Designed miniproteins, single chains, continued (5). Designs and how they scored, part 101

Each design is a single chain, and the fold is of that chain. pLDDT is the mean over its residues in the fold that is shown.

## One batch from the design tools (miniprotein)

Design m19521
Fold by ESMFold2-Fast:
Structure m19521 (fold): chain A 85 residues (1-85)
Amino acid sequence: MDELIKKGDEAYKAGNYKEAAKYYEEAVKLNPNDVETLKNLAEAYYLDGNYEKAIKALEKALEINPDDEGTKTSLAILKTELKAK
């Protein structure tokens, strides 16, 4: 799992958000309650233009940690952007 997260982080740093999302998605399959990886997955999906998948990942993260103000803010922003388009 650590290796998948590292590969995701490397892809993200390189601006390859589609590959970053793939690695984070595999990491989430191994540990579906990893809030930080879910948030990283959502960010990678967002930057790759997959807003619906980004929203679902943030919703999952918020179900696990419902008092995460950062996740609440990101989710509200994404839902607002979808409405504005």
Scores: mean pLDDT 82

Design m19522
Fold by ESMFold2-Fast:
Structure m19522 (fold): chain A 72 residues (1-72)
Amino acid sequence: SMEALLEEAREYALRVADEAVAQAAGKSEAEKLGLLAAAVQEIAAYLDAQGIPRAEKRRIVGEAADYMVDAL
């Protein structure tokens, strides 16, 4: 179902974001921004491959980006 697909997509995005936050510990500002950018690109590529609609993709990517910014 679309609901199950979206939930798994959100869980995947949060795992990627959590890994980026963990790797950012003790890093410079430039390295932290690089990790955030890489995580956003990885999440977006995964969502595109899964066929997630554009509006839902933007929402999930935005939620993950906000989570990473708040944790940095």
Scores: mean pLDDT 88

Design m19523
Fold by ESMFold2-Fast:
Structure m19523 (fold): chain A 105 residues (1-105)
Amino acid sequence: SMREELLKKLKEAHERAKKLAEEDPEGAIKEAEEIAKNNFSKEEIEELKKEVEKEIREAAPDLPEEVIRDIATLVVAAKGYEKLGEEIKAAFYIALARYLYEKAE
């Protein structure tokens, strides 16, 4: 069924996100920056990052600033894929952001 196919793709995206967060978080952040640049203007990226960083900082004030910035970069990449209707790719970047958050807490 279409629902089972979607759930399988989401599970595979989560598994890839976890692996990438453990093996190459720096490469993942660089790729996320390129995705953001391909989907948003410099001004839009700065505004989106500021909003996301503020939300993370309010929820987790003891989280290192570098981790807050990295998570915000991944969330902005996810928003870029949402703009394109690429829901599975967006979910991948949200999962990746969650794994970096869990690793830092």
Scores: mean pLDDT 88

Design m19524
Fold by ESMFold2-Fast:
Structure m19524 (fold): chain A 79 residues (1-79)
Amino acid sequence: SDETQRNNLLQEIVLQLSELLDQAIQALRDDPEEAEVYWRKMEELAKQAPESIRPFIDQVMEDARRRFEEARRELEERR
């Protein structure tokens, strides 16, 4: 069904974004430039999302940005 297909696609993209976010956060400690590369890959993946799921992907990206910024702040505190 169309709804099942949309839900499956949404879950797949969310999983990929989560994996890229984890890699970006891990990279922040050792290589900030590499962290930016992973963040850029997330932005590219989000842009490729179909319009039908864009509002959900936009929310996921906003939550991801918040987590990424929090991780960066913790590193700026040296811990």
Scores: mean pLDDT 82

Design m19525
Fold by ESMFold2-Fast:
Structure m19525 (fold): chain A 59 residues (1-59)
Amino acid sequence: SMQEQMEKAREANERATRAARAGLLAAEDPEKGAQLFAEMSEEEQALARENLALHQALS
């Protein structure tokens, strides 16, 4: 259903947002970033590491 698709999209967007936030935090404060990474799934950690690399490349 459309509502089920919207729910899945919301979940995916929240996951991507958490990963992006974690990557940014790790770029600014590696200690706090590492702590947040430890609370995330392996897939979210991979996305967060990619975001961290982008922030470091742009800095």
Scores: mean pLDDT 78

Design m19526
Fold by ESMFold2-Fast:
Structure m19526 (fold): chain A 95 residues (1-95)
Amino acid sequence: MTLPELREELIEYLSKLFGVDREEIEERIDRYMRRAYELGLDARDALLVASALTYLEISGRLDELEELLQLLETDPEKAVERARKINEELRKKVE
């Protein structure tokens, strides 16, 4: 899957699951991706972390959101691993 294809898939999942406009999801993803880039992540890992953070935020899992944000700053590799597991959870919930 190309990066643009992965991005569109994740935006669609989040939009459908929560009934939130694609534009709002995209803005949140772009904000978190920028943070991940500042911390040295590549585009794919930044997208995975951003979608996980967006999912936690809109689902109201604020303690987990804060924990993942702290991991992103202290141990980016573990943040990416955690984000992959969260994205797997997201995929399971959309069907």
Scores: mean pLDDT 85

Design m19527
Fold by ESMFold2-Fast:
Structure m19527 (fold): chain A 69 residues (1-69)
Amino acid sequence: MVVGVPREEVTPESLAALAREYLEAGEYTTALIAAREADSPEGWAVAAEVYRAMGDEAGAARYEALARA
């Protein structure tokens, strides 16, 4: 793989929004990846919702706390 041009300009907000769209579509793995890349309170909130959907309430609570911190 060769080095391409710089990746498209994305913001934490746009990544969190994409993660939310994927979560709503039921694509939990992709939603989690986008939420983690957002590295923002909104991203962490989406990650928390993904973990709840996966049945990991402890993980969800942790990410929700990070979103509020």
Scores: mean pLDDT 75

Design m19528
Fold by ESMFold2-Fast:
Structure m19528 (fold): chain A 107 residues (1-107)
Amino acid sequence: DLERYRARLERLLAEIQKLTPDKAEEVKAFGEWLLARLPEYPVAVGAIAETAVNAAKALSKGDLEKAQEYVDKIPETVIEMAKRAGEDLEKAQELANEAAERVKSII
């Protein structure tokens, strides 16, 4: 399962980088931060990356308001997914809050 989560995360990070070509260093730092947390919180990490892709897609279309809506929704999305997966909710909340700030640096 972990190898499948890692492969998905790497694909999502590549999509973010493609959508934000001027933010290579920020995307790299974000990706390294997510990869380090993947073994313990694979579902929370996946939810963060997927929502970040949606924010980056909105940004790439010039929809700054929609991009911000996706960033603001990171905590809600991550907590819901972590809860369904049985991951630590307190830790998922910490990850979601830091992820929102990191994604703001990309968009």
Scores: mean pLDDT 87

Design m19529
Fold by ESMFold2-Fast:
Structure m19529 (fold): chain A 66 residues (1-66)
Amino acid sequence: DIYVDPKKVLDNFLDLVKSAVAKGDKESAKRFAEAGKALAEAYLKQGLLSKEEVEKFYKELDELVK
């Protein structure tokens, strides 16, 4: 939906990954991270997010799954 805030959607994926990591659920954490990255890439291609915002999101995801 074009009216959904893309950054807010990505923040929700960060929260899902954080929750999964806290529970020790590595499979769910990986799935949420992969889904979030795919969505961020789609938003970048549509011009809804800058490359800098996508790079920041990837960095935050990678930090959470270390």
Scores: mean pLDDT 81

Design m19530
Fold by ESMFold2-Fast:
Structure m19530 (fold): chain A 67 residues (1-67)
Amino acid sequence: SLREEAIAAARAGDVAKARSLVFKILQEDPFDEGARRALVHLLRAEDTSDPEERQKHLDAAIAALEA
């Protein structure tokens, strides 16, 4: 599923792929709360230059997608 692929991409640290997959989830259901929260965290992961901060946002995105 798109959700499983997005989680796998986020776990691999592939922020761009995870974001692309989350956009596809939201294209099917714009009100998917987990996907909306994951998108916010993935965008924050892209904006940070700190690897530790990036990892925290990736972990939060994964948690949002698993809920």
Scores: mean pLDDT 88

Design m19531
Fold by ESMFold2-Fast:
Structure m19531 (fold): chain A 91 residues (1-91)
Amino acid sequence: SLKEIEEKILEVLNITLDEEEQKLLEFALKHSKSGLTLLSLAILVASSDLSDEEIRKLLEHSLELEEEEKEELIKAIRRIAEKIKEAVAKE
């Protein structure tokens, strides 16, 4: 399942999410209409330097969300993307 794939990616990258980040990840999976996940968006942001507006458009395409929920998810995506960048940059 998508959830198992996300859990494995986090394990391989040695990234620990806090309880709130985990809840947002699960929320995004439940409301996904395109199969895009919060983690896949965070990976994309980590690799491609997307603007907040571009992330918002991807969220609108992928999930049925209220405006306040979008802002919280954008913040979570940014935080997880930073964790991914740090994990990949470790030499």
Scores: mean pLDDT 74

Design m19532
Fold by ESMFold2-Fast:
Structure m19532 (fold): chain A 66 residues (1-66)
Amino acid sequence: MTELDRGVEATAIGVLNTVFRRGTTLEDLQSMLDAAKKSNLPEVVAKVQELIEELRRKQAEEARRA
């Protein structure tokens, strides 16, 4: 449950979106996922998992093109 943490999680999600758009790596996202799990930030965990899935999809598309 998030109580008073909504602002922090919203800011973290915003930063994650910006980093993802500028080009992040799957390894970096997996590291962030582990850190978010340890920090017990469920919204951030869910967001990082979504970004990992999107990046994997992008990598599969790029590999298909290569």
Scores: mean pLDDT 73

Design m19533
Fold by ESMFold2-Fast:
Structure m19533 (fold): chain A 90 residues (1-90)
Amino acid sequence: SMEEEKKATELLITSARMAGWSGQRYGPEATEKSGKFIVGLARKYKHISQEGMKEVAETLLAEAKRNPASRDALEKTAKEVEEIAKELAE
């Protein structure tokens, strides 16, 4: 349903922000683990709108800019989410 899609999108966006936060607090390894979790959820919930997936990727890229130590891990996760978003394009 639309409500379930919205909740899934909100969960992914929150997880993206938490990945950046975790990287700042616990270093790049924590960001990499969070990234794998986000990609797993994105693949499971790929029925989320393409716009929602794009917002998740943009959130990860914004966190990458502010977290140099975790930049590569966050950018890699964003790229994987963008690839999933392309699968949703008709």
Scores: mean pLDDT 80

Design m19534
Fold by ESMFold2-Fast:
Structure m19534 (fold): chain A 81 residues (1-81)
Amino acid sequence: SVKESEGVAELKIVAKTDTPLQALNLAEAVALEVGNITDIKIEGNKVTITMVGSPLDDMEKAVETVRKLAKEILEEKLTFK
């Protein structure tokens, strides 16, 4: 290619939940839905997700998916909201 694409990067997403069970549920949902993850670390109610890929394609899609999954897991605790 004439124009080089240098778009490989590492992204870490840190999500904090209310409980360790929510952290486990988020980690499992992310592992099922996002294919470009290199590591998932769970520390109590904190989840650190590491991924590598193109920032403009793979990572943007992955970040949006993680945000939606985190919202859904949080909303499971909400009734009549």
Scores: mean pLDDT 68

Design m19535
Fold by ESMFold2-Fast:
Structure m19535 (fold): chain A 86 residues (1-86)
Amino acid sequence: SEAEELLLEAEIHLAMAKIILGVSKVAGFLSEEAAERAIEEAERAIELAEKAVELSEDPELVERAREVAEEARRVKEEIRERLEES
């Protein structure tokens, strides 16, 4: 379904944001460029997950999409906090 495809795409973008953040933790450094990319990926995950919620009547899919959006918001806030420390 379209909603399932959007959720999968949202999960991919969330994974990319988490990978960028994870690599920065291993490197001990978060560059402005890496932070901007990770924020863009997290924002894309939120957008796609919210669209999946709008298109789906499946409670399980809606709950998973809401969880993806919430995790993406947490990742975005962690990146912003780490930038303030740097």
Scores: mean pLDDT 87

Design m19536
Fold by ESMFold2-Fast:
Structure m19536 (fold): chain A 68 residues (1-68)
Amino acid sequence: SWEELRKKGIEAEKAGNFKEAAEYWDLAAQKSETDEEKRQAYINAARSYALAGDNVGAAKAGKPLAEL
């Protein structure tokens, strides 16, 4: 569910596992039921990819935000 993936993303961020956090947030965006949940997921995925040094991943996660 969105809530389970959000929890895993937050736990990965707290552990400093930003690549793993970004991947959980990407999955959370796919399970989002609202635009607010989807926006939150993509913002956190983009941030986590950037913190992991994955600028391509950050750009890909940021692209859907232009339409939300």
Scores: mean pLDDT 82

Design m19537
Fold by ESMFold2-Fast:
Structure m19537 (fold): chain A 71 residues (1-71)
Amino acid sequence: ASIAAGVRALLDVPVDQVYEAAKNLIRAGGEAAIPPLVAALPDFPPEKQEPVRQALIDVGGEAARAALAAA
């Protein structure tokens, strides 16, 4: 399992499960998951972008806030 594979898997996850899947990816990958996930945000459909941002804010901590501000 890799962070890149986890990010790609979010494209295939149902919209109602994206938030939980993104939280689980961040919990499993730690801070290393944050930059790839933030970089992939523009490539997600709009309906998936907000759940992913919310997961980053809720469990990504300061690293996620900094990465989102820089993007």
Scores: mean pLDDT 80

Design m19538
Fold by ESMFold2-Fast:
Structure m19538 (fold): chain A 89 residues (1-89)
Amino acid sequence: MAELEQTRRDIANLARDVAEAAEKSGAPQEAVDHLRKAAEYFEAGKIDEAVEHLRRAGELAKDLPIDVQNKLVAALLMAVGARELERLA
């Protein structure tokens, strides 16, 4: 379904935007690396691995600005939604 592919690309782009914002905000390199890995896994269609990397980034990025934290939460919610849609298809 082309819509699911587009959703994965949108989540990957959001994860990259969060990674860039986190890096500019002085986030730990491990958190930035997990966000970049999440984007790569979403592009590869490996949603479960991508979700785990987003969760790990969230654990490491507790001191990020609230707007960056909100974008990370949005990416996680979209990712979990995409995972459930793929499971039901």
Scores: mean pLDDT 78

Design m19539
Fold by ESMFold2-Fast:
Structure m19539 (fold): chain A 82 residues (1-82)
Amino acid sequence: MSDENIEEGIKRLEENPEEAPLILRRLLEGLEKLVGIPDKDEIYEKLIKKSAEEQKKIALEALELIKKGDYEGAVKYLREQA
């Protein structure tokens, strides 16, 4: 679901950085369906403890990787940022 709305996710993050936690959750849920993420909830909990600006930057970078079809790279990036 989150992967299918990449452009809308980017737009929402630029206009409403406070929505970054929701976008990150959708990204992790979408990536779990594509490549599997056994630690999805742990990654999410760690990411949402960051500032809204950091969450926005992380979500935008992950969306760019997903847009290029690099789902494994997106998961690795999110895990490393957590």
Scores: mean pLDDT 78

Design m19540
Fold by ESMFold2-Fast:
Structure m19540 (fold): chain A 87 residues (1-87)
Amino acid sequence: SMMDELSRELVRIVTSGMHRARLESAGKSLEEARAILERAREEALQQADRLLDEKGVPESVRERLLATVEATLEADEERLLADLQAA
């Protein structure tokens, strides 16, 4: 369905952005890593917003999906920063 396709595309945006951020933050300070992750989060949210707009997703559904994307990105950021602190 369109919703299943949208979910897969949103997951792809998140996983691709976070994968690149993880590679970029390797060997960096926590301050530099946080800046890299913040930029990656902003970029992923912009891509998700554009995708939902292009697909004509209704506002209520768009709000819910973007909130889920943001929560996932924040959780991934905290996990990556914790991994860097543990290394």
Scores: mean pLDDT 84

Design m19541
Fold by ESMFold2-Fast:
Structure m19541 (fold): chain A 66 residues (1-66)
Amino acid sequence: MSPQQRISQIVNEVLELFEKGELSIDEALELTDRKLDEEVPDLPEGARENLLRGLRHRMEDLERQK
């Protein structure tokens, strides 16, 4: 599996838990950051920051649609 596919799986899994109400935005970001550190440790710091920022924005948009 490519690193990009692994990142996508982590993001999708976290978003699914968030949509089910099992995680807050902050909890989802913390879980994502931890999983990226454990499973994709070679991810560049800038790419990690951009991913977490995009994920926060996506979750905030989902909250606005409720």
Scores: mean pLDDT 81

Design m19542
Fold by ESMFold2-Fast:
Structure m19542 (fold): chain A 89 residues (1-89)
Amino acid sequence: SEVEEHLEKAVEAAVAGDLKTAEYHLQAALELATAGLDDVEALRAAVEVLGRLADRLEASGSKKPEAQEFLEKVRAARREAEEELRRLE
């Protein structure tokens, strides 16, 4: 899927130290995954996408500071989405 292709490119960019490109592909994946969904469904989709990206970044085994910084940002964004989802339920 285009979502999975963007997640793969986000990991490749983060491992290469290109955070700007990694963030671009994450944004594209989130926009594709959440398009046309209501607020609750969009948050659930975002949590799933962010979780898959975090898993891929962890699996990469990269020790680069940029890759670790991106992983921490992805984890933080997922926690924020999960917290917002709980407020809407």
Scores: mean pLDDT 88

Design m19543
Fold by ESMFold2-Fast:
Structure m19543 (fold): chain A 80 residues (1-80)
Amino acid sequence: MATQQAQLQIGGLLLEAEKETDEARKVELFREIIALIKSVKDPAAAVSLALTLENAARLLGLPQSVIDEIEALRAEKAAA
């Protein structure tokens, strides 16, 4: 239940980020998504979500520092 709710919230925030034109607001939305992925207890689901977010960050041209944060999160969840 909690993991499914987090996945729905992440999907909504990611869709909002894709429509956003302000880089600072995109970064804020991505950080909100990172926090939600950190709350996902299923490591496989968390890794998949982090990979999706990493690809979206690259596609949307987010700063390398944000991409690095997502890559670190994915590695952390994969090691758990």
Scores: mean pLDDT 80

Design m19544
Fold by ESMFold2-Fast:
Structure m19544 (fold): chain A 70 residues (1-70)
Amino acid sequence: SVDPSILELLKEAEEEKKRIEELTGGDKKPLELLDKGVELLLNAGSEEEYLEGLKLIEEARRLAEEIAAK
């Protein structure tokens, strides 16, 4: 069975994906960054990989806001 913390992360990722799609009209760049970040978090074998995953999710959020503001 999947760890409950991983299930919560996936739920939060799905909500972020919907938010990004609504903000950008489905722009692929922030969605790809979100997907990559989540993938890194799920498969992190080191602290560095985990932090990089978090960074990519934050970058996806930032980029979506920037696109929506233009």
Scores: mean pLDDT 80

Design m19545
Fold by ESMFold2-Fast:
Structure m19545 (fold): chain A 106 residues (1-106)
Amino acid sequence: SKKEEEEKLYKEAMFLIAVGEFVLFAEEVDIDLLLEKGELTEEEAEKRRREVRLEVRRELAEKLNKILKKSLPEEVIENSSLSDIAIEIAKKAGKNEVAEKLEKEK
C-alpha cells in the first residue's frame, strides 16, 4: 500500500541520515584527537572537516537518488544538512508525507 511504501521510505531515509551523522561524529572525534596530539594543524583539520562533510552529503544524496530517481543541484547538497537533503529529495519525488515526518524529526 501507499502508506507502507511511505513508512519504508521514511525508515530508509532516517537510517541513511543516522549513518551519515555517525560518520561525521566519528571523524570529528578523530580530528580532535589528532589536533590535541599536534598531528594536525587547525588548517588541515578544517579542510578535512569540509571534505568529509561534503562526501557524506553527496553519498546520502546519491543513495536517495537511487531509491527515488531524483537528484539535487551540487550547490544545494554543499549547503544543506543531511536532513534537509533527504527532505528536499522526498519533496521532489512527491513524497510530501515523508518530507513532513523528516522535518518534525529535525
Scores: mean pLDDT 89

Design m19546
Fold by ESMFold2-Fast:
Structure m19546 (fold): chain A 66 residues (1-66)
Amino acid sequence: MEEVIERIKEDLERAFQTGSEEDRAFYEELKDLSPEEFVEKAISYLLQRAVDSAIERQKKLEEERK
């Protein structure tokens, strides 16, 4: 189980390191956490970003100003 969590953490680390500046900053805050805590927080963050991105795209169709 821990080995699986470590692999997921490594994949998430790569995704954050190759992402935006915000993604890298988020990674810097979480990199010192345990693999389990990192994975839980990273998944929550990615889900939140996916939802926010979908909402933002919808709003951009309706709003001219940001």
Scores: mean pLDDT 72

Design m19547
Fold by ESMFold2-Fast:
Structure m19547 (fold): chain A 97 residues (1-97)
Amino acid sequence: MDIVREVLKRYLMELYGMSEEQAEELVNTFFESNFDRKVVQERAVELGLPPSVADRLVNLGKALLKKLPESVEEAAAIPGVNPAEARFIYEAVQELL
């Protein structure tokens, strides 16, 4: 679980320019809400973020909890992940293994 938390935090900080504190709060909300999309969306809005960031975080988080990507192509198959984000996600997973 710690690898997934760290990947999600790095994803929010590097790709969406979030502070570490904002990223940590949103990631904690994802886990504490038992992965509830609506709760994460509400928290994102409270932090001044578009709801689409919450949707991407929930999709990515659920995918990573099911299986860590073993290739860039597996990361790119995650809903809402573009090819540049797929490379970042795969590399972050490899660095934390």
Scores: mean pLDDT 83

Design m19548
Fold by ESMFold2-Fast:
Structure m19548 (fold): chain A 102 residues (1-102)
Amino acid sequence: NLMEKLRKEAEEKAKKILEEIKAVNPDISKEQEEKIYKLLFSGYLAILTLKAEGAAPEVIQAAEEGLNLLIEALKKGAFTSEEIEELLLERVEEEAERLRQR
């Protein structure tokens, strides 16, 4: 079953990145670990499903970039939707400044 293979791969990727996040955030609670695991699992599963369905490369790249931004936010201790949104807005402001300088 293709879906079972994708789920196993997503689980392995999510567990690996969760351990990296825990290594830089040792005070993380079990409840936060579970929430982060679910977010990472869902993100990896979505990307793997897009690849399996033959989605356009640009769509896959955007999804991978979005997940990488989420992982960076989580490593910095942004564990709420509001904290993640604030960090993403900061990145948007940085990119707007770069475009203004061109």
Scores: mean pLDDT 77

Design m19549
Fold by ESMFold2-Fast:
Structure m19549 (fold): chain A 93 residues (1-93)
Amino acid sequence: MEAVEEMSRLRREIRSRTVDLPQLQEFVDRLSQLIKELYPVVSDEVSRAMAIVFLHYLATVEGARLSPEARAWLDANLQPARDIINDWSDSLL
C-alpha cells in the first residue's frame, strides 16, 4: 500500500513541475527503491534501470518537463538502462 501510494505521489510530483538534474537523480533513487520494494527479487542495477526507463516514459509520453541538463542525462542513460533490462528479461526466458 505505502509503495503504491508513494509511486502515485512521485508520478504526480514529476508531472507537476520542471525537474532539474539533482531532482531527476533523486527521483531515480526514490523510484529504484520503490521498484525493489514491489519486486524484491530484482537487483539494484535492474531496479535503477527500470526507474530510468519509466522516467523517460513520463518525460516523453506523459509530457513531464525536464531541464536541458536533466533531459541530456536521461537520454544518455536510457540505452544503457534498456540494455540492462533486456539482458535481465532474456535471463527469465
Scores: mean pLDDT 79

Design m19550
Fold by ESMFold2-Fast:
Structure m19550 (fold): chain A 68 residues (1-68)
Amino acid sequence: DRTILLVAERELAEAERELAELREAIRNGDQKRVDAIMRRHGAETAEEAERRLEEAIARARQVMAQAR
């Protein structure tokens, strides 16, 4: 299904972008940006937010594999 594939590709791109943003914020000591990403994902720690984003990436890749 093309629609399922397109949705999964969007979800993958968004999760990868947010994970990169989170990692950059951690490297730069930008606690305000880290806190914002944590709030968006309902995470209480940066490590939990990173794990949730990694899980979202894995799910999107699995959906894409099944759609192809």
Scores: mean pLDDT 82

Design m19551
Fold by ESMFold2-Fast:
Structure m19551 (fold): chain A 103 residues (1-103)
Amino acid sequence: ELDKLIAKAKELGAQSKANLAKAKADGSTQLTINLFQEGYNFAQKGIEVGKKLAEKPQEAKKLVNQYLSGAQMNNKGGQNAYELDKKYRERKEKERREKEEKE
């Protein structure tokens, strides 16, 4: 069971890292970047704690679950912020094009 929690933390970390790279490439806000970075950081802490406390599986499970919760919350927040950033950029581009066409 602890190994499954560590595997889930690795998966969430990989997702947050991929989302972070995409957010940076797409010119997302610092808020979106920070949320994905925190999601990655929480996932990495979950992996580290799970491995370090492997001989105390009940304590390890509790702490890994707390870090997994933080990773999930930050990754979801980052995804929501990313979609808002995308809509904002699309709106700004539309306004820029409309201004150029009217001049």
Scores: mean pLDDT 84

Design m19552
Fold by ESMFold2-Fast:
Structure m19552 (fold): chain A 56 residues (1-56)
Amino acid sequence: GFENVGTYDGYKVMYNKETGEARLLDEKGNVAATGVYDEKRDEILGPDGKWVKVEK
């Protein structure tokens, strides 16, 4: 299942460790984007193609 690992640019970062899928949810809980999350760095690859540290 998906777990909240923090936030990025106001989106909730939801990560599924079984599948490796990351999702960015808006304030209403809609999927705004799919992405890539790096557990070791605690970073998300945003829709602009940049890695950024997930906020807690």
Scores: mean pLDDT 79

Design m19553
Fold by ESMFold2-Fast:
Structure m19553 (fold): chain A 70 residues (1-70)
Amino acid sequence: MSLEELDQRFTDTLGQLQANKSSPEQQISTLQQQKDEFEKLLAAETDPDRRAQLQELIALIDGMIDDFRA
């Protein structure tokens, strides 16, 4: 998967959260699902640039989940 595809997946997830106006619990669920996918990709990834991008995206998702839980 390319760096652009990873960025696009993250952007699409953010767009869905904004468009659907879901409850905080549903938004957390959507973010957790995306995080789980990125963590699985990271576990199998050997390319340093893609690993760095996945780690950054996972950290951003964790921050957003924490904001919704606060």
Scores: mean pLDDT 79

Design m19554
Fold by ESMFold2-Fast:
Structure m19554 (fold): chain A 85 residues (1-85)
Amino acid sequence: YRVSVRLVHPSEEAARRAGRALELVAKYLGAEAQVEVRGGTLYAEAEFDSKEQAEEFADMARGIARQVGMERVEVTIEELEVPEP
């Protein structure tokens, strides 16, 4: 599962702070997040083996966005190559 996050804030520092928080959350869940900040826009992606971990990361990302006061929040979960029963 891949979680894609796009957050927008007028402050680049606020976006960078959110990015650092997302990196820590991904590491806590056993994954590595790829984070890019361009001005006030944050792009982050992380891959998880389970849907439950992906959903937890997405929920935590939305929580971080609320705490930082993001103007726009987009979080998407995509199913990758996973063996289906």
Scores: mean pLDDT 76

Design m19555
Fold by ESMFold2-Fast:
Structure m19555 (fold): chain A 65 residues (1-65)
Amino acid sequence: MEKRIEELAKRGAKIESKLTGMPEEEAYKQMLEELKKLADENTPEETQALLEQVEQLIKAAEEKL
């Protein structure tokens, strides 16, 4: 679990770095802030579902770049 969170955080940081100065940067930042807010307010089971959504969103961004 911890390893998966670290991997997603590293992938997210890499995407954020690549999106710097691009139109998609703002949308990506807003999406991450919303997911972080939801994670702070939810149960462990809901947090796992959110992590899966984050992974899919990061993967979609990686494929678009």
Scores: mean pLDDT 67

